Designed miniproteins, single chains, continued (4). Designs and how they scored, part 26

Each design is a single chain, and the fold is of that chain. pLDDT is the mean over its residues in the fold that is shown.

## One batch from the design tools (miniprotein)

Design m12932
Fold by ESMFold2-Fast:
Structure m12932 (fold): chain A 82 residues (1-82)
Amino acid sequence: MEKELLEKAREAAEEAVKYTKLAVEAEKAGDKEKAKEYLKKALEAAAKLGEYVKKAGEVSEEAFEEAVKIAEEAQRKIEEAL
């Protein structure tokens, strides 16, 4: 189960980064409706990532550390996209 949980965390992290980049691009293009839609999807993915980090903490310290690292890498990529 650890592997599946971490894979889901990575997937949620990738979606959060992807939709944040799309939201920024839509804002720059003047498409406020699309920017809002992508931002909503990015926030939903970020919330799901947070849930997987919590679940990893319930499984083991090692799983928690890996999940936190995934979240930190996602946060860095999001900041880079801004």
Scores: mean pLDDT 84

Design m12933
Fold by ESMFold2-Fast:
Structure m12933 (fold): chain A 99 residues (1-99)
Amino acid sequence: PKPAVFFPVDALIEAIEMVLNEASEEELEAFIDEISEKYNVPREYAQDLMRLLQGLYAQDKETLERLLEEAKKGKKDGYTWASLTFDEEGVTLHFLKEE
């Protein structure tokens, strides 16, 4: 499936770390509000971001650790945006460079 919403790579790294540290739903909502304000995204995108976080929360620790390492590598390789897709084969991380 094609990703509907892209996170800033730094925000995705922080989101994965929060889920690995068993952040509460309130902490995740506060994080979405912070991203929405910092990156000036519309309210409807905040809902899509929350859905991505809920998808991360459903993953096992091994998958989350793999995604964290891939996201960190993508940041090192110069990618500015990242997103996730969920399917029967698992979770796939997608990267985007902004020009």
Scores: mean pLDDT 73

Design m12934
Fold by ESMFold2-Fast:
Structure m12934 (fold): chain A 69 residues (1-69)
Amino acid sequence: EAHFNLGNALASLGRHEEAAAEYREAIRLKPDFAEAHFNLGNALASLGRHEEARAEYAEALRLKPGIRP
């Protein structure tokens, strides 16, 4: 969770590439971490990488249906 929390802090600062790297590390340590996949999707979307963002959102929804509000 340390990498996930750092990713969230970086994303709140607009540092989306660094946030994405930290979310990927959180996923490496816990591959079923639905919230990390979802937040990685948000960071990628903020970077304009919409195809990669869709793939991460799909994985988050597969792991945890209803993760969207």
Scores: mean pLDDT 85

Design m12935
Fold by ESMFold2-Fast:
Structure m12935 (fold): chain A 69 residues (1-69)
Amino acid sequence: GALDRAVEAMRETAKRLGVELSDEQIRQAAELLLNGASVDEVADWLMKTAGLPREQALAIARAGAEALA
């Protein structure tokens, strides 16, 4: 479904960037996107929750959002 597509896109982008995110963190970020959170809001959540730099957090959030379009 839509959630699984967002999760896979975000997981692959995180792997490409060399950042480690738990499956739970990726799933929570994807659920935020599905519930109408913006890319910027999800990136901010990833920065606070996983300690990611903003550029990497934005790239991961954008990948999830694109998979839902």
Scores: mean pLDDT 88

Design m12936
Fold by ESMFold2-Fast:
Structure m12936 (fold): chain A 60 residues (1-60)
Amino acid sequence: MKGYYVATKDYTATRPDELTIKKGELLKVLEEVDEEWVLAQTAGSGETGLVPKSVLEPAK
């Protein structure tokens, strides 16, 4: 899943290592952590953290 992805829905961080993201936000996926989570960076703010794979779609 490396590359650019778009958030399909809002997600609120529940832990300090997670990102809060909004629907339509552009993210760069840096690595896959496990089956559920990726390490991503927001394209706008540059914040880095964990995001559920299920809320992301590939950017075109």
Scores: mean pLDDT 80

Design m12937
Fold by ESMFold2-Fast:
Structure m12937 (fold): chain A 74 residues (1-74)
Amino acid sequence: SAALVERARALVEEGKRLTKKGYELLKEGKDVLKGIGLVLRGIGLLLEARLLAEQAGDEALAEEALELLKNPEA
């Protein structure tokens, strides 16, 4: 459904933002616990996005989420 695709896309964007922010903090050695928390939260959102994309039959979006999970620093 379009609603599932829209939700999955929103979760991909949010998960990507959180993982990038988390890795930025870890790379800089700043707020390490906060950085870890943001990365884990972002990964959780990307996992949810992949499941929703798979349920919706959006293989391209599911693959995008998987690539971000493989390279969360990207």
Scores: mean pLDDT 86

Design m12938
Fold by ESMFold2-Fast:
Structure m12938 (fold): chain A 68 residues (1-68)
Amino acid sequence: SKEEEIKKLVIKYVNYVVDEADKAGFSDSEIGVLIRDVTAKVIELYNQGKSEEEIRKEVDKLVEKYKA
């Protein structure tokens, strides 16, 4: 179902960004905000029909924004 596809994508990208943020030394509060923003962005892009490649690019931009 669409709901299960969204759930799998959210879990995939949240796990990815948590690992990246932890390695980069983000605080727990910064990780929490990043999880929220990534979750919202993945759902938005999925509903717009964006590919997995485009979703990954936008997720990577969010991680880099928080590193800057």
Scores: mean pLDDT 84

Design m12939
Fold by ESMFold2-Fast:
Structure m12939 (fold): chain A 74 residues (1-74)
Amino acid sequence: SAEARRRVEEEVRETMARIQLASLLATGDLEGAVETAARLLKSEDPGVREVAEEYLEELLKKHPELKELAEKAL
């Protein structure tokens, strides 16, 4: 069904966003992580935006010095 297909496509996009952000965190690229999260926040997919928002919130809690960089990227 079209609804089942949409659900799979949404899950794939959300999973890809989570993997991308987790990879950047694992490599210690904090600047790249902020830039990627800010880009994903501009996504047309609300699920992708939610993943990016949660990630950015956690990142900024641990690294408040990145707030100015995040504001410039948004």
Scores: mean pLDDT 80

Design m12940
Fold by ESMFold2-Fast:
Structure m12940 (fold): chain A 57 residues (1-57)
Amino acid sequence: GPLEAHIAELEARIAHMRAVLAALTDPVARRVGEHELALLEEALRRARETGEIPALP
């Protein structure tokens, strides 16, 4: 369903960001990526806990 698709997309994005961050050495790019990863992990946590798709801008 839509929720399962949303969770799968968040999991894929998190996995991709972790791989990118493991290779990044630029401190500005790392900071931006770490912030994005934190937002994705929070969105995944909320979707799993509430069964709701959070409104993304």
Scores: mean pLDDT 80

Design m12941
Fold by ESMFold2-Fast:
Structure m12941 (fold): chain A 60 residues (1-60)
Amino acid sequence: EYKKLIDEAYEFFKKHFSDEFADELREELEKAAKEGASISELVALATGMAIRAIGDEIDS
């Protein structure tokens, strides 16, 4: 279930990153799911966004 995956990801990143990042992540995952992305593609997208956020923090 796409909604459950997105809700779980939202709660995880809200807890471990920030509300701001979690809101952005949820929006992107919901858009991708609406366009027919698979569960694996949603996981890859979430992972890429998290890696980018960590990289931006290091490079600042």
Scores: mean pLDDT 78

Design m12942
Fold by ESMFold2-Fast:
Structure m12942 (fold): chain A 85 residues (1-85)
Amino acid sequence: SLEEQKKEAEEKVKKDPKDALTLLKLAALYLELGEPEKAKEYLEKAAEADPSLKPLALAGQAAAYKALGKEEEAKELLKKGQEIA
């Protein structure tokens, strides 16, 4: 289940807080579970842990803003991601 995958990813992050790929996976799971605010938090942590993932993190943040009904902010984040990809 998505909840079990989330729990496994949370345990991995607890053991390795700078695991950028697991932080991205947690963000994606939170988006699927309807928690865009938490997804945004983990996307920011992933980009801090590995700046090379910033374009992916910006795309994820755009998805989170869309889920929150903030379409203008989502469009700006997508443009920013395209410029640095």
Scores: mean pLDDT 82

Design m12943
Fold by ESMFold2-Fast:
Structure m12943 (fold): chain A 81 residues (1-81)
Amino acid sequence: MKEFEELVKKVEELIEEAKKALEEGKPEKAIELAEEALKLLDEFLKRAAEEQRAPPPSALPILEKLREEAKKIKEEAEKKL
């Protein structure tokens, strides 16, 4: 699924940028990047539900992992504000 592969790549890039921002002492930027990643994941799941097409079973663990990583980065960044 082309859209899913593009989503995963973009979200992974946002997560890596957020981790780098955290390491550089830029918690506000880390929060913005993590929130963008979470927004993209939520929008994808919402669109899939509206179209009544579930993601492939293999996609669900990937989406869950990305969501958890983004959420953890956001929580860590918020603690540094």
Scores: mean pLDDT 79

Design m12944
Fold by ESMFold2-Fast:
Structure m12944 (fold): chain A 72 residues (1-72)
Amino acid sequence: SIEELIAEAEKLAETDPEKAKRLLNEVEEKVRRLLEEAAQLGEQGNSDEARELVEKARRYKEGAERIRKLLE
């Protein structure tokens, strides 16, 4: 899951920064896909499900930002 990727990247940021960066990229790609799916659902009028996906994506973005700060 995306949550597991975030947790793994956080742990690896200190011991294996190269792997952590690769996992960060995967998380960011998956977040983009969630936002694209949310936009598509919104266009179809499924606003409730679209909103839920946007909330999930925001949460994962916060995780990605934590990883980026650890890699600085």
Scores: mean pLDDT 84

Design m12945
Fold by ESMFold2-Fast:
Structure m12945 (fold): chain A 65 residues (1-65)
Amino acid sequence: SAAEVSARFIALWEASTDPAVQAAVGEIVTRVPEERRFAALAEAVAVLEAGGGAAELRAIVARYA
């Protein structure tokens, strides 16, 4: 669900100590159009759970914005 993906994303974002990851997360929330945001957040969760970082998150922003 969208709520489950959002909650998982927030938990991963809060656990990150990398300011570049936090900045890229902010870009997903602010730059990705609302109609594409769920898909972008689902990819971001998968990337972060796999150990990916800011570069992979920025690629999501570029793809969906």
Scores: mean pLDDT 77

Design m12946
Fold by ESMFold2-Fast:
Structure m12946 (fold): chain A 60 residues (1-60)
Amino acid sequence: MDSRELGTFEIRERDGKRVLISAKNGIAAAVLGISSKVDEEYAEYDLETGEVRSLKAEEV
């Protein structure tokens, strides 16, 4: 895991699992290459599976 100089993101626990939440146009989403896979304002990246989900602002 490389969290140095990635910009604004947040790591949260959901149901005992760690997920990374970033704005769609945030540095973390860009570095992970997921900005183009997200249809909402935010992205959730599952650190265990690598699954990407689009999140609305209300879910962040």
Scores: mean pLDDT 70

Design m12947
Fold by ESMFold2-Fast:
Structure m12947 (fold): chain A 56 residues (1-56)
Amino acid sequence: MKKRLEEDRKALERSLEQARKSGPGEGEKLAKMTYDAAKYLGDEKTAEEAKKIYKS
């Protein structure tokens, strides 16, 4: 069990949710930052979800 990685994953999920709730410009910035962090952590699913937000 890797508590640190699970906390990071939860933080990414929260950032993704905030990006969805934010206005157009803010949401896109948050989604891009979430994508970069998810790629760094190897969270491919969160990265793909964030990419859908900032590319839309």
Scores: mean pLDDT 75

Design m12948
Fold by ESMFold2-Fast:
Structure m12948 (fold): chain A 77 residues (1-77)
Amino acid sequence: MKKEELAKEALRKIGEAARAFAAGDLERAAALIKEAADLAVEAGLMSEEEAEAAKRAAEALAAGDWAAMEAVEEAAA
């Protein structure tokens, strides 16, 4: 794909990740952030080290108490 198209897709996925996070879909938000980071690196918008930092932050957020707690509450109901 053209780098400009990759850059636009990365930004679109960041927007989707923000919406997923706002909706409480932390796992989806984390997955979208990871995909956006990879696309941003390929597009030249982000370094690999910046992408790794973003992915780690997304993993920490998804592995946080909120998603696990909501899943436990749903399973207990």
Scores: mean pLDDT 72

Design m12949
Fold by ESMFold2-Fast:
Structure m12949 (fold): chain A 65 residues (1-65)
Amino acid sequence: SWGVPKSVFEKLPEEVQKELEKLEEELMELEVEALEAAVRGDRERLEELQRRIREVERKIEELLK
C-alpha cells in the first residue's frame, strides 16, 4: 500500500508533512486513473500514468531524504 507510516509522518516538519500529503493525494488520483485505463485496455494512457506515478514516487523519496 502507498503511504508513510503515521509514526514517521508525525516526526516530519509541518512543511514536509503538507507537501507529502499533497503528493500522496496526487498519487492516489493517478493510481485510480491507471486502473481505469487498464480496465479500458488503453495502453498508451496507462504507460503515461505509470510514468507520472514514478515521478511522484521519486518526489516523495526526495522529500524524505
Scores: mean pLDDT 80

Design m12950
Fold by ESMFold2-Fast:
Structure m12950 (fold): chain A 85 residues (1-85)
Amino acid sequence: SEKLANEALRLLAEAGGVALREIKDEKERLRILTKLGEAIDAILNGDYETAAKYAEEAAELAEEAGAERAARLAREAAELAKKAG
């Protein structure tokens, strides 16, 4: 579903913006942004299964970094990516 894929993209971008603002550790921030970028690239290529995996990995990293809002947004994006495929 294009609608679900577009909503997942929106949530991943929002998670990235939250991570940039809330994660103080540069190395942790870069790891999370990299995984969110990998999830975005996967959606753009129609690989929703890979997108969900990378979004879940980004959520786990964000949770470990204490960025609860970024983690929630990334998990929601992962669920939408799974439903899009």
Scores: mean pLDDT 89

Design m12951
Fold by ESMFold2-Fast:
Order: C-alpha cells, then structure tokens, then sequence
Structure m12951 (fold): chain A 72 residues (1-72)
C-alpha cells in the first residue's frame, strides 16, 4: 500500500544520500547528499504519520526506521 511505497522510496533516497556523502569531494556533492537524506527522512515521516492515522503504526514506524529517521 501507500505506507510501504513511501517507506521504500524513503529508504532508497536515504541510501543514495549516504552513499553520495561517503564519496563527496565538493560542497555541491555534500549539499546534494544532505538533500537526498532529508527528502528520504521526510517521506519516512509521512509514512509514519499515515500509519498512525490508519491504525498501522508499526508499519509506519518501520518505514521511518528504514529511512534513518529514528532518533539516537
């Protein structure tokens, strides 16, 4: 469903952003990597909120966790 699709996209963006930051040598590459990570976290958080609204909190939490949005 939508929560799972948002979670998959969030994970993809987060992984791409992290990979880019690991190889970044320019400010442009660093900013692009950060932007991808933030976008991934944002989609994961959207999945989390949708999960809470639909009574699928565990599914939403898993989506946010895959996006690296879990605090600590």
Amino acid sequence: GEIEELGERAEELYKEGKKLLETATTLEEILKGIGLILRGIGLGFQAYLLGKKEGKEELGEKALEKAGGKPV
Scores: mean pLDDT 78

Design m12952
Fold by ESMFold2-Fast:
Structure m12952 (fold): chain A 71 residues (1-71)
Amino acid sequence: MSPEERAEAIRRGGERLLEFARKQGLPEEVLEELRRLVEEAVRAAADEEEAARLGEELMRVGKEGLEEKLK
């Protein structure tokens, strides 16, 4: 996968993730953090390892936000 293809995949995935999180009613602070991480992952698309690490961070932030809301 080229850096350009990876960046596009991250943008599409991030867009879907943010839409899902918004529909779930996650706090604005969590939505802003998710958006920031998506933007960083897109910028890091040339570095597969860094992009993967940012993807893991995205999943963690989203999961923590959902767990906090469900308390």
Scores: mean pLDDT 75

Design m12953
Fold by ESMFold2-Fast:
Structure m12953 (fold): chain A 94 residues (1-94)
Amino acid sequence: GEAEKLLEEIEKLKEEIKKLFEEAKEAFRKGDLEKLEEKLKELEEKYKKLKELAKKLLEVDPSLKEKVNKILLEAEIILGLARIMLGVQKLITK
């Protein structure tokens, strides 16, 4: 159904966000400020899409609220960590 398709898209975005975070960690390890900024921008775009799909899913099936909120929280933590890594990298590369 519609809820199942939305959940599949959300799970795909979750995996894409995890992959981008691994790439951001590699950029941070290598001191690649430009690549880290690029990966953070991509993470922010994916997170925006994730929130839009999550809202649609919860309108169709409110029973999935706990699962959706857990996915959103994990993505928010990743985004926060990536922002911290960028801040640290900017201080080191002065």
Scores: mean pLDDT 88

Design m12954
Fold by ESMFold2-Fast:
Structure m12954 (fold): chain A 86 residues (1-86)
Amino acid sequence: MERVLEELTISEEAKEALLGLIRAVDQNDVEKAREYAERLVELAKEHPGVATLLAMIAGIAKADPRTSPEVVAVLEEAADEAFKRL
């Protein structure tokens, strides 16, 4: 996923927030996952591709038994909210 972000033509702010979210999910840090997810929801208005990436990250996290249910819930809520703001 980190390598994919190098190829995206989205803002540096959106790239940094996506990287931060991926790290927070990997660490099962619910607080940081929520912080970065909320930032990405706001940025999805300017970059619709961000909503799709949030949904993809949520799907991967849900399929990974090592990811906490709380982190999965944060990601699913953020993906849903991002699509509603398009």
Scores: mean pLDDT 77

Design m12955
Fold by ESMFold2-Fast:
Structure m12955 (fold): chain A 65 residues (1-65)
Amino acid sequence: MPLSEEEARRLGEEAVRRAREMGAEIPEDKLEQLIEGAGRLAGALHESGLSPERAAEGAAQMLAS
């Protein structure tokens, strides 16, 4: 099932949090953009058949560069 915009945002927040734990430095002024982008990426990954948890992991890996 597709994620709602609100659910995608929560996954984006989770992905950003995980990326920070992996050592990624995210400036406060870019935090909102990265949450939104990560949420959209996680939404796309979930649509492709990944669980929300796996989708957030994938988005976090992309953010950690």
Scores: mean pLDDT 77

Design m12956
Fold by ESMFold2-Fast:
Structure m12956 (fold): chain A 64 residues (1-64)
Amino acid sequence: MEEREREALARSGRGIRDDPAATQAAIDRNLATLREEGASDEELEEQRRRAEAIVAGHVAEAER
């Protein structure tokens, strides 16, 4: 169970490492969707910080 989750995280991190611009574009698109759904600027900033932290974690796992 944990091994599959770890492999998925590492694979995600490798994709981010190989194309960080595509990952940033995906985050930006998700935030744009939330904005259209009525999210506040504070909510958008919190979601952006959360997404960036997740991305950093995936990259760290891929660098192991």
Scores: mean pLDDT 72

Design m12957
Fold by ESMFold2-Fast:
Parts: C-alpha cells; sequence; structure tokens
Structure m12957 (fold): chain A 81 residues (1-81)
C-alpha cells in the first residue's frame, strides 16, 4: 500500500541519516576506513530508498537520488583530502 511505502521510505531515510552522521564522525577522527564502511552502508540503503520512492513518484525519486549522490561525493572528497 501507499502507506507502507511511505513508512518504509521514512525508515530508510532515518537509517541513511544515522549512517551519514557516523561517517562524518569517523572522518572528523581521521578514521577513513570506518568512514568508508559507513558510506558503503548508506549507499546500499539509499539504493533501497530510491527503489521505494520510484514506486511512489519516479520524478521525485530521481531528484532525491541526485541529491544523495552529491552528498556522498562531498563526503568521499573529504576522505580523499
Amino acid sequence: SMEELLEKAEELEREILRLLLQAQEAIAQGDFATARAYLEQAREKAKELVEVLEKIDPEKAKRIEKSLEEYFAQLEAEIAA
């Protein structure tokens, strides 16, 4: 149902945010191996989120996917510096 899809999307969004916060903390501590592990987990959850959102609104899913990819690229750049 639409309600179940929206609930799943919200759950995945919360998980992604938590993983990204953990990645940022690891970056701040210079623990780039741990940061990469959290980013990999966040990317997997983001892929699942986009699949759920595509069932709700494909155009919005595309915009969110782009925003997430830009944010991942920003964090990866911080690790590479």
Scores: mean pLDDT 87

Design m12958
Fold by ESMFold2-Fast:
Structure m12958 (fold): chain A 57 residues (1-57)
Amino acid sequence: APEAAALAAAGARGDQAWERFTEILGMKSLEEAKKFIDSFETPGEVGLYVREKLAAL
């Protein structure tokens, strides 16, 4: 379904945005960030998490 593909794409973009965010902020541990992201069961959760992080900037 197009909606499922859109959600998967949003999750992938969230992961990219998190990488960009951590690079800009100069965070030491991308591994800790990835572990936290990996704890989510759906890409939608990752996207929400990344947006919340970026909004806090």
Scores: mean pLDDT 58

Design m12959
Fold by ESMFold2-Fast:
Structure m12959 (fold): chain A 71 residues (1-71)
Amino acid sequence: EALIQALNDPNQAVNAAIALGKIGDERAVEPLMKALQSDNEDVATAAFIALSDLKPLLNAEQEAQLKALQK
């Protein structure tokens, strides 16, 4: 919960995204998908890495969004 809220803080978002990916909390998937849209490259990269760790929890649409952002 606190880590999901930290994704909305620019100073904590990178660390929060990495931690959420390692924890494997499915509740983090949608907040991390939003973090991929961040104008901060470090935040977007951390969210991408975290979602890659959470890949088994992604639905087909979330996987497609992640693949589209890699192009």
Scores: mean pLDDT 73

Design m12960
Fold by ESMFold2-Fast:
Structure m12960 (fold): chain A 108 residues (1-108)
Amino acid sequence: LEEYTAKFYIELGRGYLRQGKYDEAIKYFEKAIELGNEKQRALAYTLLGEVYLKQGKFEEAIKWYEKAIELDPENAFAYRVLADAYEQMGEKEKAEFYRKKAEEIIKK
């Protein structure tokens, strides 16, 4: 039931994120992290990173994406959004490195 509640909080957070209500999105993603399994926590960390990325807080976004990758090293999506964050910072070489990592995972 906790996993179902975590899924519900992830969907609420996504709804608030689409509306640009970043503080509410963060609150619900944090609740999903508390109640979720490893996959749900990795997804919630990735979505927290997206909240910070949309606010232009690239260093904070990268920190959350790294936590997602630490929990789920096979998550190609987390590597892809990490690459996008580095590209927005102008770190082109790091962006290309993480894009290649995402592609390697997809080929497995």
Scores: mean pLDDT 84

Design m12961
Fold by ESMFold2-Fast:
Structure m12961 (fold): chain A 99 residues (1-99)
Amino acid sequence: ATVEIEAKSDAVVEVVVTVTGNQSQTLAFREKLKKGEKATINVPLAAPGDTVTVEVTLLSDGEVKVKATVNMPGYTTTSDEAEGKKKGDRATVTATASA
């Protein structure tokens, strides 16, 4: 899976990435992004039915766009997109590896 976080303005974000399904893992971190920057996170998925959920919380005033995409050979590509526009907003995206 590929997770992209795009800053539409200068922003400080807290990112929580959770993988469920055939595996279970959680990654949490903070990023300081400048207007126009993209943070890209590559999340390995093992099998169909694996789901990535990404929560991005705005810790400062600012605007961010979050997109998660799952593309596995022989399966349907899935994607989800969300935005946060003010301090305290939480953008949540979920994408599942589907046959």
Scores: mean pLDDT 76

Design m12962
Fold by ESMFold2-Fast:
Structure m12962 (fold): chain A 64 residues (1-64)
Amino acid sequence: GEILEKIKKLTGGAERLTNYQAAYVISEMTGIPFEEALKIVESTGKETFSNEELAELIRELKKK
């Protein structure tokens, strides 16, 4: 959907994202400060994110 398309545009089409890249995308797409987004990403215990996994996380954050 639209979230997945925006992630790909922000990352230049990368298939896997580091925690720093994921935090950057969350910050850009949700308005959450980068440092707070990084804490959220690190709290998941994941080292890397697929575009789909990051899209699901962004959907959850937008529900709250």
Scores: mean pLDDT 81

Design m12963
Fold by ESMFold2-Fast:
Structure m12963 (fold): chain A 76 residues (1-76)
Amino acid sequence: SDQFVQTIRDEASSVVDDETAERATQAAREAIEKSSSDPRVQLQNGIRAAARTLHDAGLVDEGSEVARSVRRRWEE
């Protein structure tokens, strides 16, 4: 879980301001904690929560970029 949360924080912080990145990271952390023990489900739920948080802030393109970057890092 910590590695997924850290990856989401790193990717969000590269695209949005620190306050927005922390809010997206917190949403991802909560989604991961509420997920099953399957790492793939945890990652997908974390990415979805972070992207939704950015979308709700009006940062739709940034949310899509974060989701793509995080998936790329965990594809292999």
Scores: mean pLDDT 83

Design m12964
Fold by ESMFold2-Fast:
Structure m12964 (fold): chain A 91 residues (1-91)
Amino acid sequence: MEELIKEIEEELEKIKELYKELKELAKKMPKEKILYAIGVVLRAIGDLIDAERLLEEAKKSEDEEKIKEILEKLKKIYEELKKDIEEMKKL
């Protein structure tokens, strides 16, 4: 179980790094895309807050299956954020 919590912590750090990349890309968006960029950043902030809450839930849980579900949720947040960054790079 401690190994699963470490994997969740590593996934959260990856999410934080992608969020930093997203913020830098958002600053470079053309004026006509600024509202879109704001929407993506606000969604990413919400996902980051949720990811941090999920890590705290995992640390308090003794249920290995629940901790695995939390890890999968963080992986999904990571993939969605990565997709948003790739779409933003195409603009």
Scores: mean pLDDT 85

Design m12965
Fold by ESMFold2-Fast:
Structure m12965 (fold): chain A 98 residues (1-98)
Amino acid sequence: MPKVELNAPDSVKGGSDVKIESIVEGEEGKKYLVTLKVKNLDSGEEEGIGSAILEGGKHKLSFTFKNTKEGSKYEFTSIAENLESGEKSSSSKIVEVK
């Protein structure tokens, strides 16, 4: 299975951008689909922020999520899927908007 780590701040101010770093590590010679999603925990709405196809090794992906709503909580999830086996690994972080 690929290894996924997600770094994001614990909180941001309302209307501020959230900077997210996804670190993905996989086997050399394998291909992985990496997807970053966000879920608004108050509304239950989900959206995709970005995706990439990566070859094995260690990769850092940087994303910026804009238009945060004051008083909301967002769960960011990075998912890496092995394109041959379908095996998935994920990491999630909750960011509070104050």
Scores: mean pLDDT 84

Design m12966
Fold by ESMFold2-Fast:
Structure m12966 (fold): chain A 96 residues (1-96)
Amino acid sequence: MEEPTAEELVDAARLAFMRGDLEAARRLLEEALARDPEHAVARWFLRLLEDPSSVTPELAEAAKKQIDEEVKKRESKSEEERNEHVRRARELAENA
């Protein structure tokens, strides 16, 4: 299997969190940071799960900027590519 990207792992963590699976969300975020230690969204999300008060304004702004850039990239992708990304994220969330 091709190793998941940090972005795919973060999306999987969001799906796990929305299902109430905080342990799976944490594991997926830790894996995302193992792939990309500078991933602002993964760092921000993990801090929110562990200690929301530890989230700095700088980290929140970095995460927002990264989300805005990812949204712009996804808008340029085909529906099939977006659907494949979502499918992979769901599988990662279930296997965490």
Scores: mean pLDDT 77

Design m12967
Fold by ESMFold2-Fast:
Structure m12967 (fold): chain A 81 residues (1-81)
Amino acid sequence: SNTEKAKKLAEEGIKKAKEGNGKEGARLANEGAQLARTIEEAELAVKAGMEALKSAKTLDEVKLATAAALAGIGQIFQLSL
């Protein structure tokens, strides 16, 4: 269900980013943000995107990580309304 998927994707994204795989971390963070239905889930997606940004090595990786973090922020905004 979306209530478990978003959290698991964001947690896996954080793990991949910390392992130095920022590209995969950003991809998982963005998927988690899209599926987030609670503020907690959206915040985890933001955290995953930010961890991916810390491990970014190329401009494309920066773009992916930034997009993931912004998707999570946008979802927090929508869910807070």
Scores: mean pLDDT 86

Design m12968
Fold by ESMFold2-Fast:
Structure m12968 (fold): chain A 61 residues (1-61)
Amino acid sequence: LREKANELLKDAEKQFEEGKYDEAISLWEEAKRLAREAGDYLTEVQAEEGIRKSKNAKAKA
């Protein structure tokens, strides 16, 4: 679970860098849920930050 959550974090970051904010948000949300199930609170927080910055970037567009 934790390793899968980390892989999703990396994929979400790539989608964000490509300007695909909706796709990035979806991947961040999945990573957050997997991290929560694994008890990995640090990864959960990173996913929450990714969701927030993606929503902010989308709002500025």
Scores: mean pLDDT 79

